# Designs tried in a protein design run: designed miniproteins, single chains, continued (2). Part 108

Each design is a single chain, and the fold is of that chain. pLDDT is the mean over its residues in the fold that is shown.

## One batch from the design tools (miniprotein)

Design m7734
Fold by ESMFold2-Fast:
Structure m7734 (fold): chain A 58 residues (1-58)
Amino acid sequence: SVFEAAEKEDYDTLGKLVSKLLQEKKVEEVEKVIEHLRSLGKDALAEAVEDALEEALE
């Protein structure tokens, strides 16, 4: 699970899962990942995911 990878700081798995969600254009799910990362205090990682989402949509 993408949320489990984020909690365990498994950045390799997290990156792969986020990339898959972006390829599938699951914007709502990516936004949930960003919110979850911010709730864990991982603001820099959340910003990186937000940047990837914005790039994928444009």
Scores: mean pLDDT 76

Design m7735
Fold by ESMFold2-Fast:
Formats: C-alpha cells, structure tokens, sequence
Structure m7735 (fold): chain A 62 residues (1-62)
C-alpha cells in the first residue's frame, strides 16, 4: 500500500542520512541501492532515486 511505501522511504532516507553523518558513504550507497532495487516500477524508482539524491546532497552540505 502507499502508506507502507512512504514509511519505507522515510526509514531508508533516515538510515542513509545517519550513515552520511557517520562518514560511511559506502553504507549510505548500499542502503540507497538496496531500497531502490525493491521498487519494480521504473518511473516510481526514478522519482524515489531523485528524492534520495536530493536528501543525501542536503545531508552532505549540512
């Protein structure tokens, strides 16, 4: 369901930001890729990928 997907996006985003804050970019990339691989719809995957990339960039700058 949509709510389950939104919860997974939030959890994955938080885990990626935590890894970036800890200086573990390899772990951040692994979490990002693993989550994207669970999304079968190519259009949805592309949109989620863009959102995660924006969040990661923001975390690195701040």
Amino acid sequence: ERDALLQRIVASTNAIIDAVDAGDEEKAEAIRQAFLDTIEDPELRANVEKALDVAIEFAKEN
Scores: mean pLDDT 78

Design m7736
Fold by ESMFold2-Fast:
Structure m7736 (fold): chain A 96 residues (1-96)
Amino acid sequence: MLEEVEKELEKVTDEVIELLKKNNAKDEAIKEAEERLKEAYERAVKELGDLKKIEKVVKEALYRIQTVIAENIIKTGSEEEREDARAYLAKLEELK
């Protein structure tokens, strides 16, 4: 049960990362990714009854998604947005 839920969350994470990459992490793509992840997390919580059981998978998923968003900002954003995104990625690396 837990392994099946973790695999489903990882699959949804991979799908939303691909969505973000294909759409250059535009606001609409970010909102769609957030909605899909929220639905997947809600289903996982209902199935397991406890968010703590999936906390690590959820944390890793959020880290991967935030990294992709920041990388797209570095690629397509203004100079200020790119500097902020680089600083954010450095902070994410420190928090590992």
Scores: mean pLDDT 73

Design m7737
Fold by ESMFold2-Fast:
Structure m7737 (fold): chain A 82 residues (1-82)
Amino acid sequence: MKIELIVDPATGEVESSEKGKLTGQELGSFLHSLGFSDEEAQTVSLAIIEAIETGKEVEKEAGKAKIKAIKEGDKVKVEIEV
């Protein structure tokens, strides 16, 4: 399964390819609804933070999830493969 997220760090808004628009507070619950563990969901959040801080592509793996996060302009694009 592939999940794409667009994160706006200025507003905390997240756009998902599967659910549409979410708040940052809803992101954890959304990932859990897709069968992600707490560790996998936390790793997604850490990848987003690192991409914002470095401005570079970030790749992380946790459990079954492969996570790529890249800053594109004022937003972060996240791709998750499980």
Scores: mean pLDDT 79

Design m7738
Fold by ESMFold2-Fast:
Structure m7738 (fold): chain A 102 residues (1-102)
Amino acid sequence: SMESLQKQLDEFNESLAKMAPSLDTSNPSQASLATMAAGLLANQGKNKEASELYLKLGKTAFEQGDYDTAIKYYTKALELDPNNEEAKKNLEEAEKKKREAE
């Protein structure tokens, strides 16, 4: 039944949210899971937890030299948690690096 499938999906989503802080965002498959987990946490009103995942995704993109992707993730982190001082500082650094790259 559709209700049974939805319950299995909800249980999967809860498990994904619980494992999210331990995901290796430098691994493409785990980065995709982290992106899904961040969206699910935000939809549940867990904005601080979602912000921390977007911050982690942004840091990975920054380390890989993908400043456009880093800016997008840091911006999402700040939209969810405007008090995330680390995301704010990292966003400013990523914007500077993007300007330096021309």
Scores: mean pLDDT 84

Design m7739
Fold by ESMFold2-Fast:
Structure m7739 (fold): chain A 61 residues (1-61)
Amino acid sequence: SLTPEEVARRLIELARQHLAEGNVKAAQTLVDAVRLLVDKGLITPEQRKELEEVEAAIKAA
């Protein structure tokens, strides 16, 4: 079974890949899914920082 932390890690990795490929809408959908895990306290502080970095990059795109 996947833990919430493993799900968050995979979604963040996919969001970064889509953003690098110019798929901004796909990246946004993936980070929105990670935000649900943040609201439940289910991710690490490091993953929260990575999420914030990807969100900033999407906003700049």
Scores: mean pLDDT 84

Design m7740
Fold by ESMFold2-Fast:
Structure m7740 (fold): chain A 83 residues (1-83)
Amino acid sequence: MKKAVVTIDLELRPGQGEKAKRLAIEAAKDADSVEVEVEGNRLRVTITADSLEKAKEAAARVINALRDAGLITRYTEVRLEVL
């Protein structure tokens, strides 16, 4: 079965890394896996799902949660891969 991976790379407001990590994990909890890396004000979220649609839905939930919380200063990259 082909898996889909979405990588979201964002710049956050200073000091918001832990809040952003918590919101991203909660938003993507229904995916097969979610990995969140915080380095200073940079956030990378890697979402793996068993279908392209599920991966896109999880990514949309992450982006919406972070945007609605007002944490994002820049969208660096959103990348989608089918394995």
Scores: mean pLDDT 82

Design m7741
Fold by ESMFold2-Fast:
Structure m7741 (fold): chain A 102 residues (1-102)
Amino acid sequence: MDLNSTLFQGEITLALGRILLGVLNATESSIKKDLESIEDEKIRKEAKELIDKARELAQQAIELLERDPEDKKAVEEAKKLVEQASKDLKKSTELILKALKE
């Protein structure tokens, strides 16, 4: 397997997108309870919007790669979507943890 091939990059990006979406789905009830425990409406709203965006970006990446798995442009776009989804999820987690410590 060529680690730099478009197909390989597509396969790993698809796997990462599916893992991210799977984690979000598996933890949905816990995240909802944590968000409902945040009394600061601004922080709660920002954290929720970041989680919702991460889910949308991961889903868009999966759909791009399932449609065009060998398209270099689709793979590069999907990689950016998964990277942004991971960043949004990390920021949301940091906001929730900070709010729950207050």
Scores: mean pLDDT 83

Design m7742
Fold by ESMFold2-Fast:
Structure m7742 (fold): chain A 63 residues (1-63)
Amino acid sequence: SLAKSMLDLILKAAPELTPEQIAEILRTNLEAMGEFTPEEIDRLAEAVRESVEEAYKLIDELE
């Protein structure tokens, strides 16, 4: 999915960011593209925030 691909790119570039910060970066980028409605942007940003939160939790467990 687009959200998953963008998430992977963001995590590679800035692994120290919180899930909320990563979601905000995605929201800003989607708004700049001008191809999505506010509702679509909110849904994608929330999906990415949840995915990052789960990924960070898994990484912590593997430590």
Scores: mean pLDDT 73

Design m7743
Fold by ESMFold2-Fast:
Structure m7743 (fold): chain A 84 residues (1-84)
Amino acid sequence: SAAERERVLLEGQFWLIATSAELLVAERINASESLIKGLQDIRDQLAALIRDLEAGRVSAEQARARLDQLLDQYNKLLAQIKAE
């Protein structure tokens, strides 16, 4: 639905901002290159998902599944950063 599409878009935009902020923190505290690269890859994939959703190249259901996968990756990466 249009409402579900807008919800996924807003959530994707929120997580793009959150990931960008975490990347800035990671760079400032000189986190490992592997963790910085992981955050960059998630940021880039979130930006691509938002573009694809806005362009109508993905359905709301496909975008939700992709966002959930990226959020799982983000949480695992944050756990690794906290364990350093």
Scores: mean pLDDT 86

Design m7744
Fold by ESMFold2-Fast:
Formats: structure tokens, sequence, C-alpha cells
Structure m7744 (fold): chain A 68 residues (1-68)
């Protein structure tokens, strides 16, 4: 699932943040959503949470839920 892919990538990188591009790539691959739309959604959530193009686990889940 997209949520499992996010969790796995965070574990692999040893970080608590993913870039909007990384979240968009997971959403495209797992949900079949257009990468441009997924990236714009991820960037919008990042900005709304006071971040600069990065998302934590909860914010990445919000992107997945919006686009599911």
Amino acid sequence: SAKEAVEELLRELGTDLLTADQVAEIVEKELGVDKSLAKQTALAISKARGRDGVLDLEEAYEVIEILS
C-alpha cells in the first residue's frame, strides 16, 4: 500500500521527513495518480504545515487520503 511504502522509505533513509517528490512518486506508483497532481498536493500540504517541500509520516498520509 502507499502508506506501507512511505513507512518503508522513511525506515530505509533513517529519517522522519520525505520530499514532496518522494511522496508524489509513491502516490503515482501505488495509487496511479498523476505525478504532477500528487506533487502539487504534497507541496500544498507541506506549505500548510509550515514546511518547505518536505512532509512527515502524518502529512504524507494526509496526501494519500486526499488522493485515494
Scores: mean pLDDT 87

Design m7745
Fold by ESMFold2-Fast:
Structure m7745 (fold): chain A 60 residues (1-60)
Amino acid sequence: IDAEQVARFLARSKTLSGEAVLNALRALPEEVARAVAEGILADPEARPEHKAAARAYLAE
């Protein structure tokens, strides 16, 4: 799984809710999910609700 490409897709999606992003992160292997969540937080074009989902995942 290319974590950078997945992070960019999830960060910038206009059709996914923050809850959908959080559920997608929880469905990934933990190592990949952590890298993807960090990628979402590092993306300046990430939607605020998607950054909130990434922070929520990393706080688990």
Scores: mean pLDDT 82

Design m7746
Fold by ESMFold2-Fast:
Structure m7746 (fold): chain A 117 residues (1-117)
Amino acid sequence: SVDAQRARLEAALRAAGYEIVAMATLKAPDGTEIPIVVARAPDGTLVTFVDQAALDRLRAELTPEEYRRFLAKLVALGQILMELAEKNPDLPRVLTPEQQEKLISEAEKRAEELLAA
């Protein structure tokens, strides 16, 4: 389950000394849900994390074009979450469904720009 994947990633990051700042979930064409986390390192640096094992599985299951487009959306979502975390110190760790949908829509638009480059 995506909740179990998210909880496992969150626990691992916290054990490593990271503070979870923001989280979102992106749904792949096959219905797989991939959590993405923005966390603050002990030195204050913001870092984006994703479940690499889940990405490796998607790479095997999706066509190269589907995987490329999904990866662009993940990169875009990570960039947008990072920008929000930097601008909004009081950003809620867990976004509302409406906030998440808005971010995903913005990430899809930015992903098209990344794919055109």
Scores: mean pLDDT 81

Design m7747
Fold by ESMFold2-Fast:
Structure m7747 (fold): chain A 102 residues (1-102)
Amino acid sequence: NPKKEAEEKAKELLEELVKRLREKAAKKPSGPPLTLEVTVQVLDKNGNVVYELTETITLNLSREQVSEILSEIYDEKKEEYDELRKEGKLNFLSGVTELPEK
């Protein structure tokens, strides 16, 4: 069931992103706290969003550290994403948006 697998993988990706962001902040805190909206989307072959998960977190990380973690997770999970893309014509998009502190 490619849709159910994609939804489960999106949840796993969001949990892994949040976990690594928290671990980085604990081991190498940097600058003032950033409030981050972490989003994972599942896209069909036409680029339409078919599933979306969002979590808001506040952590002492630089923007550069956030970008590094996003790149690391993408590289580690690239083969799984390629398999899901081939089976279900599904892609994964992850992003982090900095929210204002107020």
Scores: mean pLDDT 73

Design m7748
Fold by ESMFold2-Fast:
Structure m7748 (fold): chain A 84 residues (1-84)
Amino acid sequence: SKKLREQGDKEEELGIKYLQEGNYDEAIKHFEKARELYLKAEDYEGTARAYTNIASAYIAQGNYEKANEYMLKAVEYRKLADEK
């Protein structure tokens, strides 16, 4: 759904804003919301991008274990996007 992708884009923009402000927990919440919306829209490229953004927020927090976990999820969804 185009509407779900547009809602995902708005959540992604909010996440980026919080990330720039150093509010990493709020950034992650908005990136998780973007991920849910992109996944519901079957936008696997958007889903992979959202996982990459979550990983970036964890890197900023110094949580490299979580960052690696979410980067692996991003790789999986990028591969799925290439099939469609």
Scores: mean pLDDT 89

Design m7749
Fold by ESMFold2-Fast:
Structure m7749 (fold): chain A 73 residues (1-73)
Amino acid sequence: DGEARAGAIGTEAMNDILEGKRLLEQRAKAGDPEAQAEIDRLKEVESRNGVDAAAELSEIYKRYYDLARERRA
C-alpha cells in the first residue's frame, strides 16, 4: 500500500486518520471548501515522492487524527 506511516503511532492511530479522512470527504461533498482544500492537499502530496512528501503527509495525518479525536470526544 502507498502509506508512508512516517507520523503514525501504531494501528489505532492509522484507523483514526482514516476516519478523519472520511469525515473530511463527507464535508467536502456537502460543499465545505476548507474540507475540500484538505483533501486536495492529500492528493497533491500523494503525487510526490521523497522526504518532503513524507513530512507533509505526516502533518496531514496528524490533522486527520486530531479531527477524529475531536469527534470522538
Scores: mean pLDDT 72

Design m7750
Fold by ESMFold2-Fast:
Structure m7750 (fold): chain A 90 residues (1-90)
Amino acid sequence: ELLDPLTFIPVSKLSLEERILSLIGLMGPVTPEELADALGVSRETVRRILDELAEKGYIEREVDPETGEVLYRITPKGVKKLDEIYEKLK
């Protein structure tokens, strides 16, 4: 398979679940549509993974009071999980 020197090689070593958690940690509170667009995957795929991450306690759902949209933010437990993911990349 092709390895591009400009590709985020660490990202290619992450599962889609780990990539979604990493993006939430980097971007702050996000919608499922923002994550789907950023990753080039369906909103349905993102929602399933977000549900699993929330069940594990790595993220939580919040309703945006300005728009009424559901946002997802990383929890302290999710931040610890990101530290483990970053260690795995080294």
Scores: mean pLDDT 74

Design m7751
Fold by ESMFold2-Fast:
Structure m7751 (fold): chain A 104 residues (1-104)
Amino acid sequence: DDKELIREILRHLAEALRAAAAGKSEEALKHFNKAVDLIDELRAKYGTNWSPELQLVGQLMQAFGEADVAAFDATLDKLAELLGDEALVAELRAAYLAALAATA
């Protein structure tokens, strides 16, 4: 169940990045806020005792906020290993690169 919640977070983040790349700033913000709400749900469940997957999601969001492409990419590789969902991680990476290319 927690892995599926992490996958939902990543799907919303990918949708936010695709919307941002398309110049749909309000749609991007709505999807980003849904990802944040799901992170807050997991944070409330675990307090300070974050799972490895949740810690990586935190690192991913920090790298995104800092525009640290190398850290974002490295964190995605670790998430692919833990989730076993290479397709979702590849989709998120493609969305991130599209957003960067659009200079949104």
Scores: mean pLDDT 81

Design m7752
Fold by ESMFold2-Fast:
Structure m7752 (fold): chain A 90 residues (1-90)
Amino acid sequence: TEEEKKAKVLEIVSKMVKELIDLHIKEKEDESKFLEFLEKVNELAQKLEEGKISIEEFIEGLKELRDKTELSEKMDKIVDETIEKIEEIK
């Protein structure tokens, strides 16, 4: 069902956030840009959970955040891999 797909997307995003936090702790990168990125990801996830946006709109929003936020290459890869996993579910 559509709701089951949304639940899987939110689980994948939660895993991405944990991987990004772990990488941030290990690499000791700039906290301010990282926290802004996570806040915006959480806002998109909340809108998806509330049914305010579709999975397709969520993917587009995540791609825009990835492109606009200056994250490390390792963090960009984690986000890109997350997007691929979400696209496989839809």
Scores: mean pLDDT 82

Design m7753
Fold by ESMFold2-Fast:
Structure m7753 (fold): chain A 73 residues (1-73)
Amino acid sequence: GDMSIEEFIERASKELGLDKTVIEAAARLLGAKTVKELAAADERLFDSMSRRLKIPKEDLYKIRELARKLAEE
């Protein structure tokens, strides 16, 4: 689909109850500029990201799974 990363951040914030700035920071730490790149995120980075963003690792998996679902549309 043609969903922008900014549109994804807004939707993920509403669906996951996370602050938009946290999701934006997660995308930046992953070097993801598209929803498809976010869907391909390496889980090996999640421990470092969890500490830096101060969110549970489970929330990073939720962000990636939502990106995977939306990237297939």
Scores: mean pLDDT 83

Design m7754
Fold by ESMFold2-Fast:
Structure m7754 (fold): chain A 125 residues (1-125)
Amino acid sequence: GFKLPEDIKNFLLALKKVAEESDEKELLDTVLLLTGYYFSKKYNVDFYEILYLLSQDIEVDPELVERTRRALEKHKEKIESLLKKFNLTPEKLMSWIINNENELLNEILKEFEPILEEIYNEVLG
């Protein structure tokens, strides 16, 4: 079962909603998957359980969705730079996670973590 803090769960669901409503679907799907993978490692939760959470039609606070959208837009250049550096797409990221490409994923997470922490603190602070 999920051992994610409720605020992290709500943040992931808000990020999913932003991705679904966006014209930049590939960028935001990549951010969503990378964020889910980061929290799966941080809280020792199976990534499959994160994917299951994201498959559910759970109502999200519209104000949280809007805060998340604004925080992502503010940090967009840093996110795009990171994704370009690692040539990241949703398909590649999922493949690397499924195939346990742990060394590569750990390198990506080290660069992503400071960006994600800024976004997370702006959304939930």
Scores: mean pLDDT 87

Design m7755
Fold by ESMFold2-Fast:
Structure m7755 (fold): chain A 80 residues (1-80)
Amino acid sequence: SSAAALAQLRAKLAATTDPGAKEGLELAIEGVEAVSKGNLLKAIGLLLRMIGLELENEDNPEATALIREARRIALDVLKQ
């Protein structure tokens, strides 16, 4: 559910100190909120931005892994 996804993403954001991972989590939260409002084009755009962010953070495996996890959580909401 969108509520469960948002709770999980917000918990990860609160525990995260890396700037790239924080940006990825914030984009994922916005993506889930966009899906909840029926704005699928905005949600798709945010998911594409997250892929770009993963590439920008390739030198930081922990940040990249967290951004990928956040994108998966958001994508699972979009697939519903």
Scores: mean pLDDT 86

Design m7756
Fold by ESMFold2-Fast:
Structure m7756 (fold): chain A 100 residues (1-100)
Amino acid sequence: MTEADIQRLAFLQMAMNAAFIEKSDIDTAEKFRELALKGVERARELARKGREEGEKTGDPELLENARALEELAERAEEYLKAATDAELQADIDAIKAALA
């Protein structure tokens, strides 16, 4: 398992935890994918703003954090678009087991 895999699973776990507040939104792999993709969109917006601020202030930490978040969001989106319902169900089951 790579560092990128761990970061993707952590991101998906955060998306899953948010959805558990409204359980009706994650009754299927399809709904999980929809909510997780919305999470990716929010992450990209934060990365864009962090990059703009880092470029304006010359802050190397903001630039590196924005780049890392952008890369994580890209990998998560590629995974969510390519993953089968069975693979997403396995991710849901793994997250639920970790939360138990």
Scores: mean pLDDT 71

Design m7757
Fold by ESMFold2-Fast:
Structure m7757 (fold): chain A 86 residues (1-86)
Amino acid sequence: MAEEEARMDELEAQADKFYEEALKRIKNSTSMEEKEKILEEAQQRLNDLAREIIRVASPETTNRAVARALILVGKAVDLELELKKL
């Protein structure tokens, strides 16, 4: 339990840092092609982290893991919406 929850917290913190950095990179890029590449890489990393959260979950923590994973998927969608606003 403690190691599992700590790992999920670590993965969520990694996702937060990666989301912030990806958003900054998208805003600072000068070409649409570069922005789209950053978006694709960021969405892939966020999805990988979400899947890792699910893998870490035990039957007792599955609902919490699903909720955390959905937050990461939401960040991936938000990056796409941010690109569309530019």
Scores: mean pLDDT 82

Design m7758
Fold by ESMFold2-Fast:
Structure m7758 (fold): chain A 78 residues (1-78)
Amino acid sequence: KEALDEAIEKVREIVRKVPGVSDETADRIAQAIREAPSVTEAVLRAMLILLDAGVSPEDAFRVGREIRKILEEAKKKE
């Protein structure tokens, strides 16, 4: 509930700091995370959206690991 909403907001902040990521791309990532059935699926969808937006594979993977950390912490709080 609240922990997931806070986590999604943190993810939105992090992806917006990536050069070349627009607010629209950040919103797409936030929606993908809300719709994902698992943390792994959320991270994979977020990385795919970043790659589609022109982010390098290295940067997409680095950001994906940070997203995973945020979402795993939120899952523990329930």
Scores: mean pLDDT 81

Design m7759
Fold by ESMFold2-Fast:
Order: structure tokens, then C-alpha cells, then sequence
Structure m7759 (fold): chain A 100 residues (1-100)
């Protein structure tokens, strides 16, 4: 992960929009834990789209914002996959993200 993308994600998750992104990520994890993979995938995409809009509104350069948004979607999908195997670990990993 580039340092610029990591900083953009850190700023996002400290913002009010970051709370909404984290909520979508949490809903994706819970959907996957219940076996609703279609809903989990949709929520992962929505989390990335919200992250992109928020980062652009915060003045993050378009290329960095796009990479950060893709990272949010991919991370959410990874957490959703973990939730199908171990929901408790997926929730622990999401809390680690929230605390950074």
C-alpha cells in the first residue's frame, strides 16, 4: 500500500463519512456471516463508492481517492470472506481498522 493511500484511508476513517463507511463494512460482514453473499458484495461496493465520494470532497487527489476506494471495497470483501469462516475474527479485524 502506498503511503499516500494509507494516509487518505486514515483521514477517511477519522472523518464523519468514515463512520458511515465502517457501518457499511460492518453490515457486509454481518450479511456474509448469515450466508447472504449477494448482500455482502453489494455493501462492499457501496462502501467503496461512499469512500470515493468522501475522499474527493475532502480534497484528496482523484488517483489517490480511487486507489483508496478500491482498497475499501477489497478489504470489505476480504472481511466478508473471513466472516463466512470465522465471524468473530472478522469483527475483531474490523475493530482493529476502526482504532487506527
Amino acid sequence: MSEEVSRALDELFRSPAGEEVLKLMEEAVEAAAKGDLEKANKLAIEAGELALRALLEMGVPERVAELAAVSVTMLTLSLAEEATLDPEEARRLLEEIRRR
Scores: mean pLDDT 86

Design m7760
Fold by ESMFold2-Fast:
Structure m7760 (fold): chain A 93 residues (1-93)
Amino acid sequence: MFDSTQTNQIINTTIDNLQSTRNITSQLISQSSSGLIIRITGDNQQTIRDTRRSINDSLRNNGQDHVVIKPTRISDTTTIDTITDASQMSSAP
């Protein structure tokens, strides 16, 4: 079952662990029962992609393998990631 609070905690823990080896930060923009929106900022898009891979791995390892992350590039150093439960995705944009 999707837990937006648990999902956000896993993401924050993953980012905190990665901050020891790379310049990366995340900020929660919105949280609901159906999903999260976060802003990820790093040195470049490759760092952000590698961070997202680590987040996906952490989510899977914590039983959140039904969660889908959809990135939107804002700049070379920033993405907005929409994180949703695949079972709760709507057809509305």
Scores: mean pLDDT 78

Design m7761
Fold by ESMFold2-Fast:
Structure m7761 (fold): chain A 56 residues (1-56)
Amino acid sequence: SSTSLSRNPLTSLGDVSQEALDELEKFKKLGSSYTPKDERLSLLDDLDFLHALTKM
């Protein structure tokens, strides 16, 4: 494929199958500690940055 098609929204969790979300929850409960690689990672990173700022 030579042309780039805009078809894969990474942030669109709603577009993902419910089964996939359920599987992720199961893996998390099992103890694998699956870290979501979506907007949540960005939120966590922002929190970490804010914490570092407050801690000076």
Scores: mean pLDDT 53

Design m7762
Fold by ESMFold2-Fast:
Structure m7762 (fold): chain A 80 residues (1-80)
Amino acid sequence: MAEAEEAIRPEAERKAAELTERLKEAVEKYGADSPEVKELLAETGRYSAELLDRLAELVPEEAEELRAAAARLRAAAEAL
């Protein structure tokens, strides 16, 4: 279980840092309520959902819960 999370974590941390910097730049350039910021928030939600789907493949005993969380993140991203 923990080893599956360890395999994904460095990639997730790198992507989170990248998306955080892009969000900061978009907020400074376009404003927090801009379409550009909403698109980046949607991208972040979709990427998080993809990570949860990948984790579900690696930890089958948590798969139902992880896929449900991924579906909720995708729905939230679509609502933006």
Scores: mean pLDDT 74

Design m7763
Fold by ESMFold2-Fast:
Structure m7763 (fold): chain A 70 residues (1-70)
Amino acid sequence: SEEDLKKLGDEYMKKVIEAIGQAGEEFEQRLAEHPDKPGREILGEVFDELAKRLAEIHKEYQKKVEEIRK
C-alpha cells in the first residue's frame, strides 16, 4: 500500500532527525564532561556512533519496505 510506504518513510525520517539531534546533545554533553579532551576527538567519536545508528535505521527501513512489497 502507498499509504503504508508513506508512513514507513515518515517513520524513517523521524528516526534520522532524532538520531542527529541526539548526536548533537551527546557532543555538547561530552565536551562539558571532558574539557581536557580534544573537541575534534569527541566529534569523531560522536560521528562514528551516529553513522552506525543511521546504518541500523536504514537497514530496518529497507527490511520493512521489502516486507510490504512482497
Scores: mean pLDDT 85

Design m7764
Fold by ESMFold2-Fast:
Structure m7764 (fold): chain A 79 residues (1-79)
Amino acid sequence: MSESERIEKEILRHLLLGASPHYPRERQIAHLEEALALLKANADKLSPEVRKNLAAYLLEVARRLEAPEALLADIEAIE
């Protein structure tokens, strides 16, 4: 597995955990924050298409959870 594929998979893992209804909202938001941190830290290692797709999924989950406005703004800043 390539480095890019491993990074994408780890971000997706946190996104899936953030979307999991079995977790308290605080744990879901913590997983979204980790997904965002990984996406920001590894932006140069991901293709623009993969970055946009992951950012879109992250934003969708964050909006459903009514995440803090600061987190929504940080996600929307990803290109």
Scores: mean pLDDT 83

Design m7765
Fold by ESMFold2-Fast:
Structure m7765 (fold): chain A 64 residues (1-64)
Amino acid sequence: SDAEQEVLKIVDEILKELSGEPPSKVAQELSRRILEFSDEKGLSDDEKYQLLDLAVRYLAEKLA
């Protein structure tokens, strides 16, 4: 979906911006940005949690 594609872009942008920062800081900033994005788009709670789960899983794979 368009929202999923935007979320993956947000993950990639944060990884570039926070290059060299500890993974915990990257994860905290990512969670903040995804929830903000979801609220700005007027997404349901179920969609917010699905996007947050997607973002966290994608981040974990990128940092492995």
Scores: mean pLDDT 82

Design m7766
Fold by ESMFold2-Fast:
Structure m7766 (fold): chain A 103 residues (1-103)
Amino acid sequence: SLEEKLIKAAKMIGGLYNLSERYKHLSLAEIYTAIKLALEKLGLPLDELDKDGERSGIKDVEPTPEILELAEEITKILEKLKPVILSLSDKELVEKIKELLEE
């Protein structure tokens, strides 16, 4: 579904940002919190992300300005992906996300 693929993309975007020079200093809990906030902003279900956090022992933290900034960046990329995401394979999705992260 569109929702499932957007949630998958949000997790990919968060993971790629955590590997970046800009956000590599953030903890997994901070990245997780930013992903959760981005999904909430788009009205997407949090159930899958909550289960991922429970399995991994990761809990959301108090949002800092930097976490809010990352959530906004994730949201913008998801909005750009939304019209094309259903036509993309998993490989094409990763490449499109990398392209959008360079903008």
Scores: mean pLDDT 84

Design m7767
Fold by ESMFold2-Fast:
Structure m7767 (fold): chain A 57 residues (1-57)
Amino acid sequence: SNDEIAREDLEKGKEMFEQGQYAAAASGFAEAIKLSTDEELKKEAEEGLRKAQEAAA
C-alpha cells in the first residue's frame, strides 16, 4: 500500500540523516509525506523533513 511505501521512505530518510546525507534524507521524508495517508506517519515525516532542511543549511 502507499502507507507501507511511505513508511519505508521514512526509514530510509532516517538512515540518510544518520549518515549526514541531509539532502537525500529530506527527499526521502518529502516522498513519505506525499505517499502517506496516515496522520502520525505524515507528522513524523514532516518533523524529519524540517530537521533535515535545518541541518542542510
Scores: mean pLDDT 84

Design m7768
Fold by ESMFold2-Fast:
Structure m7768 (fold): chain A 65 residues (1-65)
Amino acid sequence: SEVEKIKKELEEIREELEAQGQSLRDIARAMSDKAQELTENLSQEDKDKVWAYLQELLARLAERS
């Protein structure tokens, strides 16, 4: 599904930016910008699914910081 593709891209961006030593703030900004871009033409239901996943990824990253 498109939602699953976007979730995978967000996880890959997180992994790349963490490997580069980027701050949580910069990672959150980059992932939020990408989520906005990739979900622009999706239904509200699918947008909500992607944003819920993004919040989960960011929460997990914050717990490790």
Scores: mean pLDDT 83

